# Designs tried in a protein design run: designed miniproteins, single chains, continued (4). Part 64

Each design is a single chain, and the fold is of that chain. pLDDT is the mean over its residues in the fold that is shown.

## One batch from the design tools (miniprotein)

Design m14362
Fold by ESMFold2-Fast:
Structure m14362 (fold): chain A 92 residues (1-92)
Amino acid sequence: EALGTGAADTDSVAELRALDAEARAAGLDLFVAGISDDAAAEAAKRAIMLEWIDALLAAGRLDPATAERMKALINSEPPRLTEALVLLQEAL
């Protein structure tokens, strides 16, 4: 949701922390629990991860090819969220 200001790396890290805080506030504590048997929870996780990718891309912290690969993993059926997270961690 947040657009990168085009500022220093500190701003992109702050945006990631804000998105993580937003996800936790939205009740995505199922990330911590690791036990999600709810399609709505999976859809919410997917949406938040796409926001993280867009925020990183806008901040210049992520190359378009890596962003496209992560979006493809998130949008696969079933969603491959763990693999997308690994790529995200490697890109940071």
Scores: mean pLDDT 62

Design m14363
Fold by ESMFold2-Fast:
Structure m14363 (fold): chain A 64 residues (1-64)
Amino acid sequence: MKKLEEQIKEQEKKAKEYYEKGDFKKAEQSAKELSKLYKQQGRDELAANTTVQSAVDSAEAREA
């Protein structure tokens, strides 16, 4: 099973890939999944503030 942290990274990457492809519906779904993962991690405030843009920004920060 993947660790919660790896699942978070995967959803950040998927949100960025879908956003770059112009598939905003799938990008939004990845952001919603990311929000659920943050909530499971006990980061309720971060979960509530999760958007497609924040997911893309997080993925870019990890690639830097």
Scores: mean pLDDT 76

Design m14364
Fold by ESMFold2-Fast:
Structure m14364 (fold): chain A 68 residues (1-68)
Amino acid sequence: SEEEKKRQEEWIAEAKRLGDEAAALDPSWKPTMDNVVEYAQRNPEDAEKARESMKFLLDKLKALKAKR
Protein backbone atom coordinates (compact mmCIF):
# COMPACT_ATOMS: atom_id res chain seq x y z
CA SER A 1 0.00 0.00 0.00
CA GLU A 2 0.97 3.67 -0.28
CA GLU A 3 0.96 3.94 3.52
CA GLU A 4 3.31 0.95 3.78
CA LYS A 5 5.69 2.55 1.26
CA LYS A 6 5.75 5.81 3.25
CA ARG A 7 6.46 3.88 6.45
CA GLN A 8 9.33 2.01 4.78
CA GLU A 9 10.75 5.34 3.53
CA GLU A 10 10.55 6.72 7.09
CA TRP A 11 12.44 3.68 8.43
CA ILE A 12 15.15 4.16 5.78
CA ALA A 13 15.45 7.88 6.61
CA GLU A 14 15.72 7.03 10.33
CA ALA A 15 18.38 4.37 9.64
CA LYS A 16 20.41 6.97 7.70
CA ARG A 17 20.16 9.51 10.55
CA LEU A 18 21.28 6.91 13.10
CA GLY A 19 24.10 5.82 10.79
CA ASP A 20 25.29 9.41 10.34
CA GLU A 21 25.31 9.89 14.13
CA ALA A 22 27.31 6.68 14.63
CA ALA A 23 29.76 7.67 11.85
CA ALA A 24 30.30 10.99 13.63
CA LEU A 25 31.33 9.02 16.74
CA ASP A 26 33.49 6.56 14.76
CA PRO A 27 34.21 7.38 11.09
CA SER A 28 35.65 3.88 10.48
CA TRP A 29 32.07 2.54 10.55
CA LYS A 30 30.86 4.92 7.80
CA PRO A 31 31.23 2.41 4.88
CA THR A 32 29.42 -0.34 6.82
CA MET A 33 26.53 1.98 7.72
CA ASP A 34 26.26 3.31 4.17
CA ASN A 35 26.00 -0.32 2.98
CA VAL A 36 23.18 -1.02 5.47
CA VAL A 37 21.23 2.03 4.23
CA GLU A 38 21.80 1.01 0.59
CA TYR A 39 20.59 -2.51 1.38
CA ALA A 40 17.42 -1.14 3.01
CA GLN A 41 16.78 1.08 -0.04
CA ARG A 42 16.95 -2.01 -2.29
CA ASN A 43 14.99 -4.16 0.19
CA PRO A 44 12.36 -1.86 1.77
CA GLU A 45 10.68 -4.81 3.51
CA ASP A 46 13.81 -5.01 5.72
CA ALA A 47 13.91 -1.24 6.44
CA GLU A 48 12.62 -1.59 10.01
CA LYS A 49 15.26 -4.24 10.81
CA ALA A 50 17.98 -2.05 9.27
CA ARG A 51 16.89 0.85 11.49
CA GLU A 52 16.96 -1.44 14.55
CA SER A 53 20.48 -2.67 13.67
CA MET A 54 21.69 0.93 13.32
CA LYS A 55 20.15 1.84 16.69
CA PHE A 56 21.85 -1.16 18.33
CA LEU A 57 25.27 -0.23 16.95
CA LEU A 58 24.88 3.46 17.88
CA ASP A 59 23.93 2.51 21.46
CA LYS A 60 27.02 0.27 21.70
CA LEU A 61 29.31 3.02 20.38
CA LYS A 62 27.85 5.54 22.84
CA ALA A 63 28.37 3.10 25.73
CA LEU A 64 32.01 2.51 24.73
CA LYS A 65 32.64 6.28 24.49
CA ALA A 66 31.02 6.91 27.90
CA LYS A 67 33.40 4.45 29.62
CA ARG A 68 36.51 6.26 28.31
Scores: mean pLDDT 81

Design m14365
Fold by ESMFold2-Fast:
Structure m14365 (fold): chain A 64 residues (1-64)
Amino acid sequence: SEVERYEQQKKEVQESGKRSLESLTESEKSGGDKEGFEKMKKRVEELTQKKVDELTKKAEELEK
């Protein structure tokens, strides 16, 4: 169903976001601008949450 499809996409978005955060954390350990990496991590978290929220709304719209 479309609802199941959106739930699967939410999981993929969350997993992708986690991998991006892990990659940024490893890059930060290798040196560089800590403040820049913190801003990038915040943006990844915000974009991930926004995509999850959009998929949640689409799933909810299918039930109405």
Scores: mean pLDDT 80

Design m14366
Fold by ESMFold2-Fast:
Structure m14366 (fold): chain A 69 residues (1-69)
Amino acid sequence: MTAEEEKRLLEEIEKLAKELEKKGVKVPESNEEAKKLAAEIKKKYADDPEMAAKMEAAVELLRKKKEEE
């Protein structure tokens, strides 16, 4: 993974996180909820593991932001 690819991926993840936050997507409050949500995302995007990974990262970013509040 190049530095340019990593930067682009982070921008996409941030964009997805902002979209999820604005839509009021359910942000997990606990590690158990986070693991369950990650499993559901991975199952939904089984045919697109790259999208699944981005969605998981976006949810993790939202969770971290909620913890800071």
Scores: mean pLDDT 72

Design m14367
Fold by ESMFold2-Fast:
Structure m14367 (fold): chain A 63 residues (1-63)
Amino acid sequence: SSMQKKLIEKTVANQMEILRKENPDLPQQVIDEAEKLAIDKMISTGRAVSMEELRAWLEELLG
């Protein structure tokens, strides 16, 4: 439902704020890409993405 999508987006946005605070030098584009990946995965799988998984994706996006 659209309400579930909004809840997922809000949850992921909160996780991205934590990542930004932990990594203040990260480009906004990298945060935005990680956020999109997390939202898409949560919608497709119905499972929450962990902070550890998000940190791993961040490392991959940075090369």
Scores: mean pLDDT 80

Design m14368
Fold by ESMFold2-Fast:
Structure m14368 (fold): chain A 83 residues (1-83)
Amino acid sequence: VDEASDVARGIGLAVRAFERAPREEVREAAERIRKAKSDEEVIEVTRELLEKAGIDTSGLSDEGLIAAAGMIVWELEREERRE
């Protein structure tokens, strides 16, 4: 297991969660991530969103969860700019 593999996994799971989770929950999670003052808060919010989307997070490292958080925020910002 290496950081790059965990990051790639996190990104893939984040894309899946973005497609499966209700849009309102994704927006709420992204706002909480943007306002988070610690890595622990980012990790907790991201894990909660992924689990709500039916995704098992037990195999993800902290680095993978942080990468997933970044991907969720990026995807939401990209979708918001389509409006």
Scores: mean pLDDT 79

Design m14369
Fold by ESMFold2-Fast:
Structure m14369 (fold): chain A 65 residues (1-65)
Amino acid sequence: MSARERLQQVVAETARRLEEAKSEEEKRRVLEEGKERLRAIAREEGVPQEVLDAYLAGLEAYYAA
């Protein structure tokens, strides 16, 4: 699986979990778990910082919506 596919999979999974979350506390936990998974993949796969920052911003925007 490519780095892009792994990052997209984490975003999609985290977005679904955010939709299912019943409380702000649970949503925040889901968001933080998703962000840590993105950072781990970026370190493992050598993803450029600007690409990682874009994915992190995407998760934050989804949470804020």
Scores: mean pLDDT 82

Design m14370
Fold by ESMFold2-Fast:
Structure m14370 (fold): chain A 84 residues (1-84)
Amino acid sequence: KLPGITRDTTAKEAAELLKKAIPEVEKIVSALEILDANGEVESFYIILELKDGNLLFAIVYPDGTVIVQRVNRQLEPISEPEVI
């Protein structure tokens, strides 16, 4: 779980918290809010660049649950999804 997530957390703040939690991350590429039918944040979709040049695709939920998957520069998965 990612600590510090609240209902007032922005996509950028979620991405910064995730970057702080994962030492392999070099930089944030993008961060998006996904809203549910009521306009509340359902999840954050985040793309991070890793120090090895691959990408980390992450879904962060408002409860702090994170699902990550490593992908290459062609956006092809190179690992199974992981829960952190």
Scores: mean pLDDT 81

Design m14371
Fold by ESMFold2-Fast:
Structure m14371 (fold): chain A 72 residues (1-72)
Amino acid sequence: GPASASAFSPEQQRRLLRAGAALGEADANLRLVPEAARRLGELTGEDPSRFLGRLAADVAREVAARLIAAER
């Protein structure tokens, strides 16, 4: 909870807040992955599950880049 934040230094708190913001945006993007896969399946006639792995990997790559940026 909020009281747990007082256990961290101000620098650690800033890093956690930046990481949390990046993860929150990534979570919103991840929620769109199943819908994007479904739409690609409809357009191509392929099983949507074939696109899930690629789309999830692309989001994971973006998350990693944002987490690295949030460390700075």
Scores: mean pLDDT 63

Design m14372
Fold by ESMFold2-Fast:
Structure m14372 (fold): chain A 82 residues (1-82)
Amino acid sequence: MKYRITLPEEFGKEGEVVFEVEGEWTAAEAGEKMLKELGDKLTEKGKAAVEAIKLVGEETGATAEQVAEGMELSGGAKAEKI
C-alpha cells in the first residue's frame, strides 16, 4: 500500500516536497531512499527530519506507514494513503 508524504515548504529548497513510499517498507529503507533521491533538494532542516525518520525506523522497527502517521500527528508532515 502506498503513501504520499508531503513535507512542509520549509523542508524543501523548491518549496514543499512530495514523495511516495510503500507502507510495507521499513522506515529505515524509506529514509535511505528519500535521502538518496531528494537529498540535494532538501534543506538542512529537511535532511534532519528525514534522518530522524530513519533513526526511528532503525530503533523501533516501524514501517513507513507507522512513521508517516506519527509525523502527521506531530504536525511535521502530511501523509495520504494512495
Scores: mean pLDDT 73

Design m14373
Fold by ESMFold2-Fast:
Structure m14373 (fold): chain A 58 residues (1-58)
Amino acid sequence: GKKEELLEKLREALLEAGFSESQADGVVDDLIEENASEEVLEEALKLAEEKIEEKKKE
């Protein structure tokens, strides 16, 4: 479903932002266990994408 797609995108974005696999998996697993809404997942994805942009400025 849409939540599963957002969780996959979030995991990839966290890895691209420089998080380790264990950190990215931890964030995704926490959101799954909390049954986070699509809005929460979209906000988390936006924050991860902002961190990717900050990394590009290094």
Scores: mean pLDDT 80

Design m14374
Fold by ESMFold2-Fast:
Structure m14374 (fold): chain A 60 residues (1-60)
Amino acid sequence: SALEEELTRLVLAGDTEAAVALLRSLPRNDRRLLSLVFRALAQTGDEALLAAALRVLSEE
């Protein structure tokens, strides 16, 4: 989807703030976008983005 493409683009660009904001705009149970984030992190090794994604999952 367009949101998945945008999230991947932001992750690869290192725009953690925009990527986190996009994740927060999505339903909590949408695991596909989280899977894309984790996959992109495996490619880039961006630990800060992983921490941010886990924080979004842990929020209300």
Scores: mean pLDDT 64

Design m14375
Fold by ESMFold2-Fast:
Structure m14375 (fold): chain A 78 residues (1-78)
Amino acid sequence: AEREARVAALLEQLAAEARRAAADGDPAHPANLRMGEVMAELLAVEAAADPAERERLRARILEALRAGGVDAEEPAAP
């Protein structure tokens, strides 16, 4: 429950920063750096969760990113 609330708050922040970055179109804009920080925190929260909760959190994060037009692909293992 608490981690789910944290993920929801981080996803809302990510969406807000993405809108700022899109409005300016400047890759050096501070909003782009903040999006990276929020993404790193989302991944850290997911990684720290129990296996069952981790699966639920990851699904929620991916769903929100997909809704925002982001497609997350993992690089192929060597």
Scores: mean pLDDT 66

Design m14376
Fold by ESMFold2-Fast:
Structure m14376 (fold): chain A 84 residues (1-84)
Amino acid sequence: MEELREKALELVKKMIEEAKKVKNPDYQQAILMYAKTAIEAIQKGDYEKALEALRHIRDLAKEAGNEKMVKYADEAIKAVEELL
């Protein structure tokens, strides 16, 4: 399941790039914080913690109106759920 882990990490990286386009600095900071948490959790195999962080990113992306980031978060959530 290394492929699925790599896919999740790449999707979080894409969410970080999209976060740079978020104009609200509080939302941007929160997304970047949860993205860091998600990467660390995925690398440690703590997939439950990764899911919580990814769900927070999805909700913040929705509030920020970034549809691309919502899509990346949903795909990352699905990938991490398969790793549980």
Scores: mean pLDDT 87

Design m14377
Fold by ESMFold2-Fast:
Structure m14377 (fold): chain A 65 residues (1-65)
Amino acid sequence: SLLDEAKKLLEEGKRLYNQGKFDEAKEVYRKAIELARQYIEEGGDKKEAISVILEANRLLKEIEG
């Protein structure tokens, strides 16, 4: 599902962050947000999708300051 793909992208982004690949991590976190938003638009459960969006935004803020 789109939600499962968004969760996978969160884990991939964390891996990139730990490798110091901050620009690549930002792109992956942004993609996770897009997929989670699409999941909501298609009638998916908002609670878990919003959790993914909030976590991705938190991680983006850590890179951006």
Scores: mean pLDDT 86

Design m14378
Fold by ESMFold2-Fast:
Order: structure tokens, then sequence, then C-alpha cells
Structure m14378 (fold): chain A 73 residues (1-73)
């Protein structure tokens, strides 16, 4: 758990430094967390692919002007 939390924290910090919106950061962090929970010990190659996908999710959210809305239920 600590290893996953650290990777997510570092990734969130990188997204924040790049100027991504809160919605993009949340979506990308959730994508990374989902993949790491499914495979907590990814290979270096798998980790690079997961991070690349998470960045793509962040870019898509910012390009679309999406806002994060918490679930009401």
Amino acid sequence: LGEIAKKIEEFVKELRERGYSNAAIVRAAMELARELLKNPNPSDEELERIKKRAFEVADEADAAGETWTPPAA
C-alpha cells in the first residue's frame, strides 16, 4: 500500500507542476491507482505504459475542459 501511495503522490506532484487542472489530476491519479491496485508490482516497462496512459487521461480531461463532479450517492 505504501509503495502504491508513494507512486501516486509523486505522479500527482508532477501533474500539479505541469499545470494540469484539479479534474485532470483526479482522473489521472484514479487511473494510475486502479492500474497499480490491479498489478501492485509492475515491471519498469508496465509502469512506463501505465504512467503514459495516465498522462493521456490528464491531457484528454484538460483538452475537453472537464470538471470533476463527486458522486451524489
Scores: mean pLDDT 75

Design m14379
Fold by ESMFold2-Fast:
Structure m14379 (fold): chain A 80 residues (1-80)
Amino acid sequence: SDQDIQQIQTIRDQIQTLRDTGVRNGSMTPQQRQQGQTLVQQASDFIQRSTGKTFTPPPDIVRALGTAIARLDQLIRDMR
């Protein structure tokens, strides 16, 4: 639904903003890393509910955020 797409887009945009901040600063604070882990988990939950497949993010948080963005962008395209 349009509402589901909007919710996924919101999480995607939050992940993008956090990743951009981390890349610009050269490092992420512990609080930013914790927020990133929460957002990656939310992305994983949406992917699993929508596709029935488990999303396993890479262990590096910046890479995990990037992978989550790519997977959510794919999910939005598949829903349109």
Scores: mean pLDDT 82

Design m14380
Fold by ESMFold2-Fast:
Structure m14380 (fold): chain A 49 residues (1-49)
Amino acid sequence: EDYKKYKLRLLDEMEKAIEEAKKQASTPEDLKGIEETRKVIERQKKALE
């Protein structure tokens, strides 16, 4: 199973979703949640590197 390739693809899709969510953020609370999710994605990508 090409697990690393699959996870990298999912993380790329999640980054796209974060960019869209950031454009639609309506409150400081939303922006904070988006930033926390971005940090999770960054850590996952580093773990797969």
Scores: mean pLDDT 77

Design m14381
Fold by ESMFold2-Fast:
Structure m14381 (fold): chain A 66 residues (1-66)
Amino acid sequence: SAEDHLAEGRRLAEEGKWDEALLHFVRAIKLDPNYAEAYRALAEFLRSRGATPADVADLEAKIAEL
């Protein structure tokens, strides 16, 4: 489920498995495109890895419409 992929993405991020974490966040969004928490988790993950506000602007815009 989308929730399972979100949980797995968070677990992998805690383990430092960045590429695998990113893949699971993207899968959560693909399974439920209206899952606001998955977009929030992805934006937070990207910011923690050095993304600028501009890099996550599309994710923040999507969160605002949900």
Scores: mean pLDDT 83

Design m14382
Fold by ESMFold2-Fast:
Structure m14382 (fold): chain A 60 residues (1-60)
Amino acid sequence: SQQQIQKLEHQIAELEDGIKRAEEQIKKETDPERIERLRRQIEIGRKKLEQLRKQIEQLR
């Protein structure tokens, strides 16, 4: 159980970093289509974070 939690926490950290990078990229991006793709990537990442956090909660 502890090893599984650690693995999920690592995945959460990776997703959080990915979201932060995408948010920073949006600030520098001028192409509307690229901005839309980045926003969608952030939304997908946030949904995945919610699922992973719920899994950790169920394991505790």
Scores: mean pLDDT 85

Design m14383
Fold by ESMFold2-Fast:
Structure m14383 (fold): chain A 98 residues (1-98)
Amino acid sequence: KADELLAEGDKALAEGKYDEAIALYEEALAIYREKGDKEGEARALENLGKVYAKQGKLDEARKYLEEANKIYKELLGENYTVEKEIGAKLREIGILND
């Protein structure tokens, strides 16, 4: 199940196994997209953004976090303040200056 792939990816990310984490998150993303699971799709995209950020691939990180943000807004409504959460994550990874 795609949720198990996300959990395995989270473990790989915590262990610094970035390439393994990316592969697991990409596999989960493909399954969520095939099934039309938008919540799962957004979670997988957010996690891909986090792993690319830890690799220092800041352009990739931004791309995935922005895709996740768009889906969260669609699911949770226009008033959801994902921009602040995305901004906080980008600041943590050094994309935004303080």
Scores: mean pLDDT 76

Design m14384
Fold by ESMFold2-Fast:
Structure m14384 (fold): chain A 68 residues (1-68)
Amino acid sequence: KMLEIQEEASRYAKEKHEEEIKEASEKAKKAPTQEEREKLRLPVQQKVNKTTNEVIDLLEKGEKPPEI
């Protein structure tokens, strides 16, 4: 069941941060270097990772994450 938990958590995190992901991607496209593009994506990636880990913890306890 670990795969199911991780898939659910990843989906939730992406949905919760969908707007931020889109905005970061748009800004990254305008960045002249790959290093700048990665810097623009890092904050959103960290938010997604944090949310994913929090949701994994909740699902492991049999709890549901809050509605988006």
Scores: mean pLDDT 78

Design m14385
Fold by ESMFold2-Fast:
Structure m14385 (fold): chain A 87 residues (1-87)
Amino acid sequence: SLADDVAALLGEGWGLQLELGVAAEVALEVVREELARLLAGELSLAEAIAAMRERLRAVVAERGVQPMSGEERVALFEELRRLLEAA
């Protein structure tokens, strides 16, 4: 279902943010853009996940690992949850 696809994309985005050490604001922007393309039917779930992963890895390669506070992680989680509820 679309709801399952949205949950999968948001979960992958959260996991990649934690794994790669991407700043919350950058991770959220990438997730939002790929989610918008998924919801518009421009990308499949697999394509959206692949695009998100490649973009986040490119940010780390360019800028290095960016540490995050617990407060920033909570804010990211809450924003991703809100995106899931809106879908």
Scores: mean pLDDT 76

Design m14386
Fold by ESMFold2-Fast:
Formats: C-alpha cells, sequence, structure tokens
Structure m14386 (fold): chain A 98 residues (1-98)
C-alpha cells in the first residue's frame, strides 16, 4: 500500500522533471532562434512550451497535493518565460521590419 503510493509519487516526480527539462530546452532554442532572426522557428519552440504547460496541467489533475504545488509554480514560471519570449519576438520582428 505505502510502497505503491511512493512508487506513484516517484513516477509523477520523474514526469514533472522530464517536462521541466524539455521546457527549458525549448526556451533556450527559442531565445537562440529570436537572436538569429529565425522568427518562424522561435514561434514553433514557443508553441512547444505552451504544449508542455498543458501537459503539466493534465499531470496536476492526478498529482498529490505536494506535487500540485510544484506543478502550479512551474506553470506560473513557464507562463512568465513565454511572455518574455513573446515580447523579445515582437521586438525582433519590429527591428527586422525597419
Amino acid sequence: EEKKKREKEREETIKIVALSLRFVGNYLEAERAIEAGDLDTARKYIEEMQNILKELEELKKKASPEQKAVIDRLIEQGKSWIKELETKLAEKEAEMAK
């Protein structure tokens, strides 16, 4: 009983960590693409980041209360990072249009 609960919590933690690493990877690639003026590639990475946040919301529905708090913080941070990238993308687009 307790073993099954700990195993499920471990599996959930591994999934959260994997999604977080994938999110950071897409963030770094999006920043690189914006700097290079590859705005279409940057948009694709931002879209993948948005998809990862949706996956975190789905995991949250089945998570323990402790894991829900971690997921909520990651989603809030992720939304902030996406907004930062969208701002940088708009600034680069305006720069390239001049």
Scores: mean pLDDT 84

Design m14387
Fold by ESMFold2-Fast:
Structure m14387 (fold): chain A 70 residues (1-70)
Amino acid sequence: DEELVKKAAELSKQAVEAVEKGDLETAEKYIEELRELAKEARERGHEHAYIVAEMAVKEVTELVKKAKEE
């Protein structure tokens, strides 16, 4: 629903900011919160919130991976 979508967007924004600041530990914490949100959305049948959270996990995980490899 909209509340879960909004939360996923906010967590994603904070995770990206953490990566940009070099705080990869905080970014990984937000990735974990996004994964939990995606799991809850999937279990409750909120497909839109699940997709948004899953996309955020993939995007932030890729940013963390690139930061660690460079």
Scores: mean pLDDT 82

Design m14388
Fold by ESMFold2-Fast:
Structure m14388 (fold): chain A 61 residues (1-61)
Amino acid sequence: KVEEDAELVRAAIQRLADVYGVDPETAEKIADEAVEKVRKGELTVDQAAVWGARRIMEAAG
């Protein structure tokens, strides 16, 4: 369940990066950090998605 939730966060962040034109390298670093936080129980899936989205928006701007 935790692994499935973590991969959902990765997919969401990568899709958002594609929409906003953020490079794949930056997107993967953000996704990796968000996934790690979910796996460690530091953030919920929803919290990690919001955290990652904010990082993607910062990278895009």
Scores: mean pLDDT 80

Design m14389
Fold by ESMFold2-Fast:
Structure m14389 (fold): chain A 61 residues (1-61)
Amino acid sequence: MIKTNSGTPLTKEEAEKLIKEGKKEVYIDVDPSLPAVGGGFGEVEALLKKSGIKVYVNKKP
């Protein structure tokens, strides 16, 4: 499952919201044992990184 540090599912809409709010860093939880949870993640990760946001995977803030 892909979630932000607030527990919110990381969707394209959530990523756009984080960009609009001027976030500098995003912490996400990814379960590597669940291949089905990555279907849209690459697009969302690319969008965040393109906007200058640092993405931390499976790390705490």
Scores: mean pLDDT 65

Design m14390
Fold by ESMFold2-Fast:
Structure m14390 (fold): chain A 82 residues (1-82)
Amino acid sequence: MTPEEERKKLEEEIERLRRLAEEHRRAAEELERRIRELEEENKGSVLKQVIIDLLRIAREVELELAERHERKAEELEKKLKE
């Protein structure tokens, strides 16, 4: 593989990881909107509270995945600059 070909593959992987991070951030934003909607509708329902708590966990997972993909992209960018 040529150095240029290897560089292009790294650039494509960085772009893919950044797109995945953006998708996870977007999913987290949609979950936050759902949580807010359910919290406004919650009139002491235990079932609704359980759903809200599960959505909060799901949002946290989405944000963690976004951060992991961003971190991996930064590592590859550092390697590309070497």
Scores: mean pLDDT 83

Design m14391
Fold by ESMFold2-Fast:
Structure m14391 (fold): chain A 108 residues (1-108)
Amino acid sequence: SGLDELERFIDSELGSANMPEAAALAKELARLIYEALRDDPEALRRALGLLASAVQAIKQKDYEEALKKLEELRALVEANPAVSPEQKAEITALLEGLKKLVEEAKAA
């Protein structure tokens, strides 16, 4: 599935970058996004595309672009009425965790 391919991409890119915690958070984000947006295929494609772009930017050490893509993803999820308040809270918490790891990598 597209989700399985994205999870393999995340493991490949962030694992080789020695960011296993970021890989774990990004995969959990991908799974929650897939579940939350499964009935909105256009929004799902955009959301997973933003996550993949953020992961690619992290691998390239373009941390400013990564943070920008994660913020765009947060805004897309917050604006989507198909996503429950509980799902929004869970996704936001994971996004903040991933942003923290990106900020720590940027500071190193």
Scores: mean pLDDT 87

Design m14392
Fold by ESMFold2-Fast:
Parts: structure tokens; sequence; C-alpha cells
Structure m14392 (fold): chain A 68 residues (1-68)
């Protein structure tokens, strides 16, 4: 279902965030906070990679970017 696709996309997004930030990220809100922190600490590329991956997941799963 669409709901299952959104959940799977979010799971993949959190796995990527955990990989990029080198720690376990358990929520989209935490991933967003870590991306903001990375930008403030001069690690803009990590936030960019996460954003690009989110867009790819939205395309792959056919869900709106805002649902991830």
Amino acid sequence: SREEKIEEARKKFLEKASELFGKKIDSVDEATREAVRAVLEGQEELAKKLSEYKKKLAEEYGVPLSEI
C-alpha cells in the first residue's frame, strides 16, 4: 500500500542518515536536527547527500517528498 511504501522509504532514509552521521538515527525529526547541525559545523555535503537520497527515495517509492 501507499502507507507501507512511505514507511519503507522513511526506514531507508533513516538508515542513510545513520550511515552519513555515524550514529543511530531513529526518527525523521532527529535526521533533520543532525542535518542542520552538520551545516552549522561546516559539513554541508552530508546534509546535501541526505537531501539527494531523500529525493531518490521519493522517486523510487512513488511517494511525495514531504511524506519522508
Scores: mean pLDDT 85

Design m14393
Fold by ESMFold2-Fast:
Structure m14393 (fold): chain A 83 residues (1-83)
Amino acid sequence: HMSPEEFYQKLLEELDKAESVEEAYRIALKGIADFIARATSPEVVAAAHRAAQRISQARGLPLDELKEIAKEAFKELVEVYKK
């Protein structure tokens, strides 16, 4: 099974390849959904929901800003998962 760190690195690689806001947004939300599917605690599920909300609110921003917010949201999610 992929570790949370490996999952995060894979997401960073996919986000860096995104050429449009719609593509980056889709990749980020799919990543959240995949993380929820792997979650073993309600705390991680709650953190993933907060990350998804943060990414959704950032959809109106330029591509580079959306990518940074998605990366930050996922980093916070991985921190919760490791506890």
Scores: mean pLDDT 78

Design m14394
Fold by ESMFold2-Fast:
Structure m14394 (fold): chain A 65 residues (1-65)
Amino acid sequence: SLFLDPEEARRIAEEHLELAKKYYEKGDFSKAASHLVAAQIAAAMSGDEELLKRVREFAEEFEKK
């Protein structure tokens, strides 16, 4: 299967969310957006609703800049 294990998907989503926040803080919005998209996809694949909520909340913050 080309799909990630749900636990691995969660780890990848958390890593990309952290990178998205890091680049956002540095003002690199292009890189922040790229990592945010990766975090959204991985969080969806993880099935972790709390992680999906955290990614969505950051996406809403990002849109308000």
Scores: mean pLDDT 82

Design m14395
Fold by ESMFold2-Fast:
Structure m14395 (fold): chain A 88 residues (1-88)
Amino acid sequence: MMSAEEAREAALASLRGAIEAARRGDVVSAQFLLLVALVELDQALEEEPDERLEEAKREVERAIAALKAGDLEEAIRHLERAIELVEE
């Protein structure tokens, strides 16, 4: 299985991709990438429990809700926060 570090780096790539998709207005691709990021964060948490990664998951869930509501700016803010939490 992927290491916790590899899973975190994969999650960061998915989160950054989701921001790019959201900025293009590609909500479907953004939502798909966020679901992938949640799986990657769950893999990292299974290898190494981390309260910051749990907070990052909550931020990703908030971003998905914002995308469904059509609030791209709010979604991007939540994703930027999730990236900060995963990087630290």
Scores: mean pLDDT 85

Design m14396
Fold by ESMFold2-Fast:
Structure m14396 (fold): chain A 76 residues (1-76)
Amino acid sequence: VKKGSEYFRKGKYDAAIEEYQKALKEDPNNATAWTNLGMVYYQMGKFDEAIEYFEKALKLDPNNRVAKLGLELVKE
């Protein structure tokens, strides 16, 4: 998680995606990793994928405020 967030801040989106996908292979119910993937895809302008990942995060954790805000930003 920390390594993925560091890559994301540096604009290394492919490396960030790799680290978050690694976390999801260990735990596919990791709502934080799904939320972080949504944020990366949103920054890349891939809004359809960002929506899909935020919706997965909300299905796992309906009270995830970051995923809710991300979904609202993409749908505007």
Scores: mean pLDDT 80

Design m14397
Fold by ESMFold2-Fast:
Structure m14397 (fold): chain A 59 residues (1-59)
Amino acid sequence: SELDKKLAELVEELLKSQPLEEALRAAAQTLISEGADPEEVRRAAERVRKKLAPLTAPL
């Protein structure tokens, strides 16, 4: 939950100046750099992507 929230906040901030793909990648890298488990970050990234996809990706 903390990881998911932090990733979502980073992605939303980056998304204002970068595409979703790049924002998600950068946010994930930041969390991994801070010592988060890559597997947990991947799960959080998948959830954040799904949450934001309706706003950034068409059908």
Scores: mean pLDDT 76

Design m14398
Fold by ESMFold2-Fast:
Structure m14398 (fold): chain A 90 residues (1-90)
Amino acid sequence: MEALLEEARRHLEKGKELVEKGEELIDEPEALKYYEEAVEHLGRALTALGELHRLGVVTPETVALSDEAAALAERAAKLIAEAKAKQAAA
């Protein structure tokens, strides 16, 4: 169970870093790659947290991490859609 929590924290932190790097880029094609990698890491974090919750490990921390990962994944998906739309319009 500790390994799943560490995996969730690690993937969430990496996802946050990748979204931030994407937002710092001027070139939207480069930003898109960071957002796509962020979604993969956030998905892994949500999978690990989902397994913890199924095992009955529901704590304030696991709930907060799930909420943060889900919100950030939605944000990254929106940024991917916006980047693709702008690339198609250019």
Scores: mean pLDDT 82

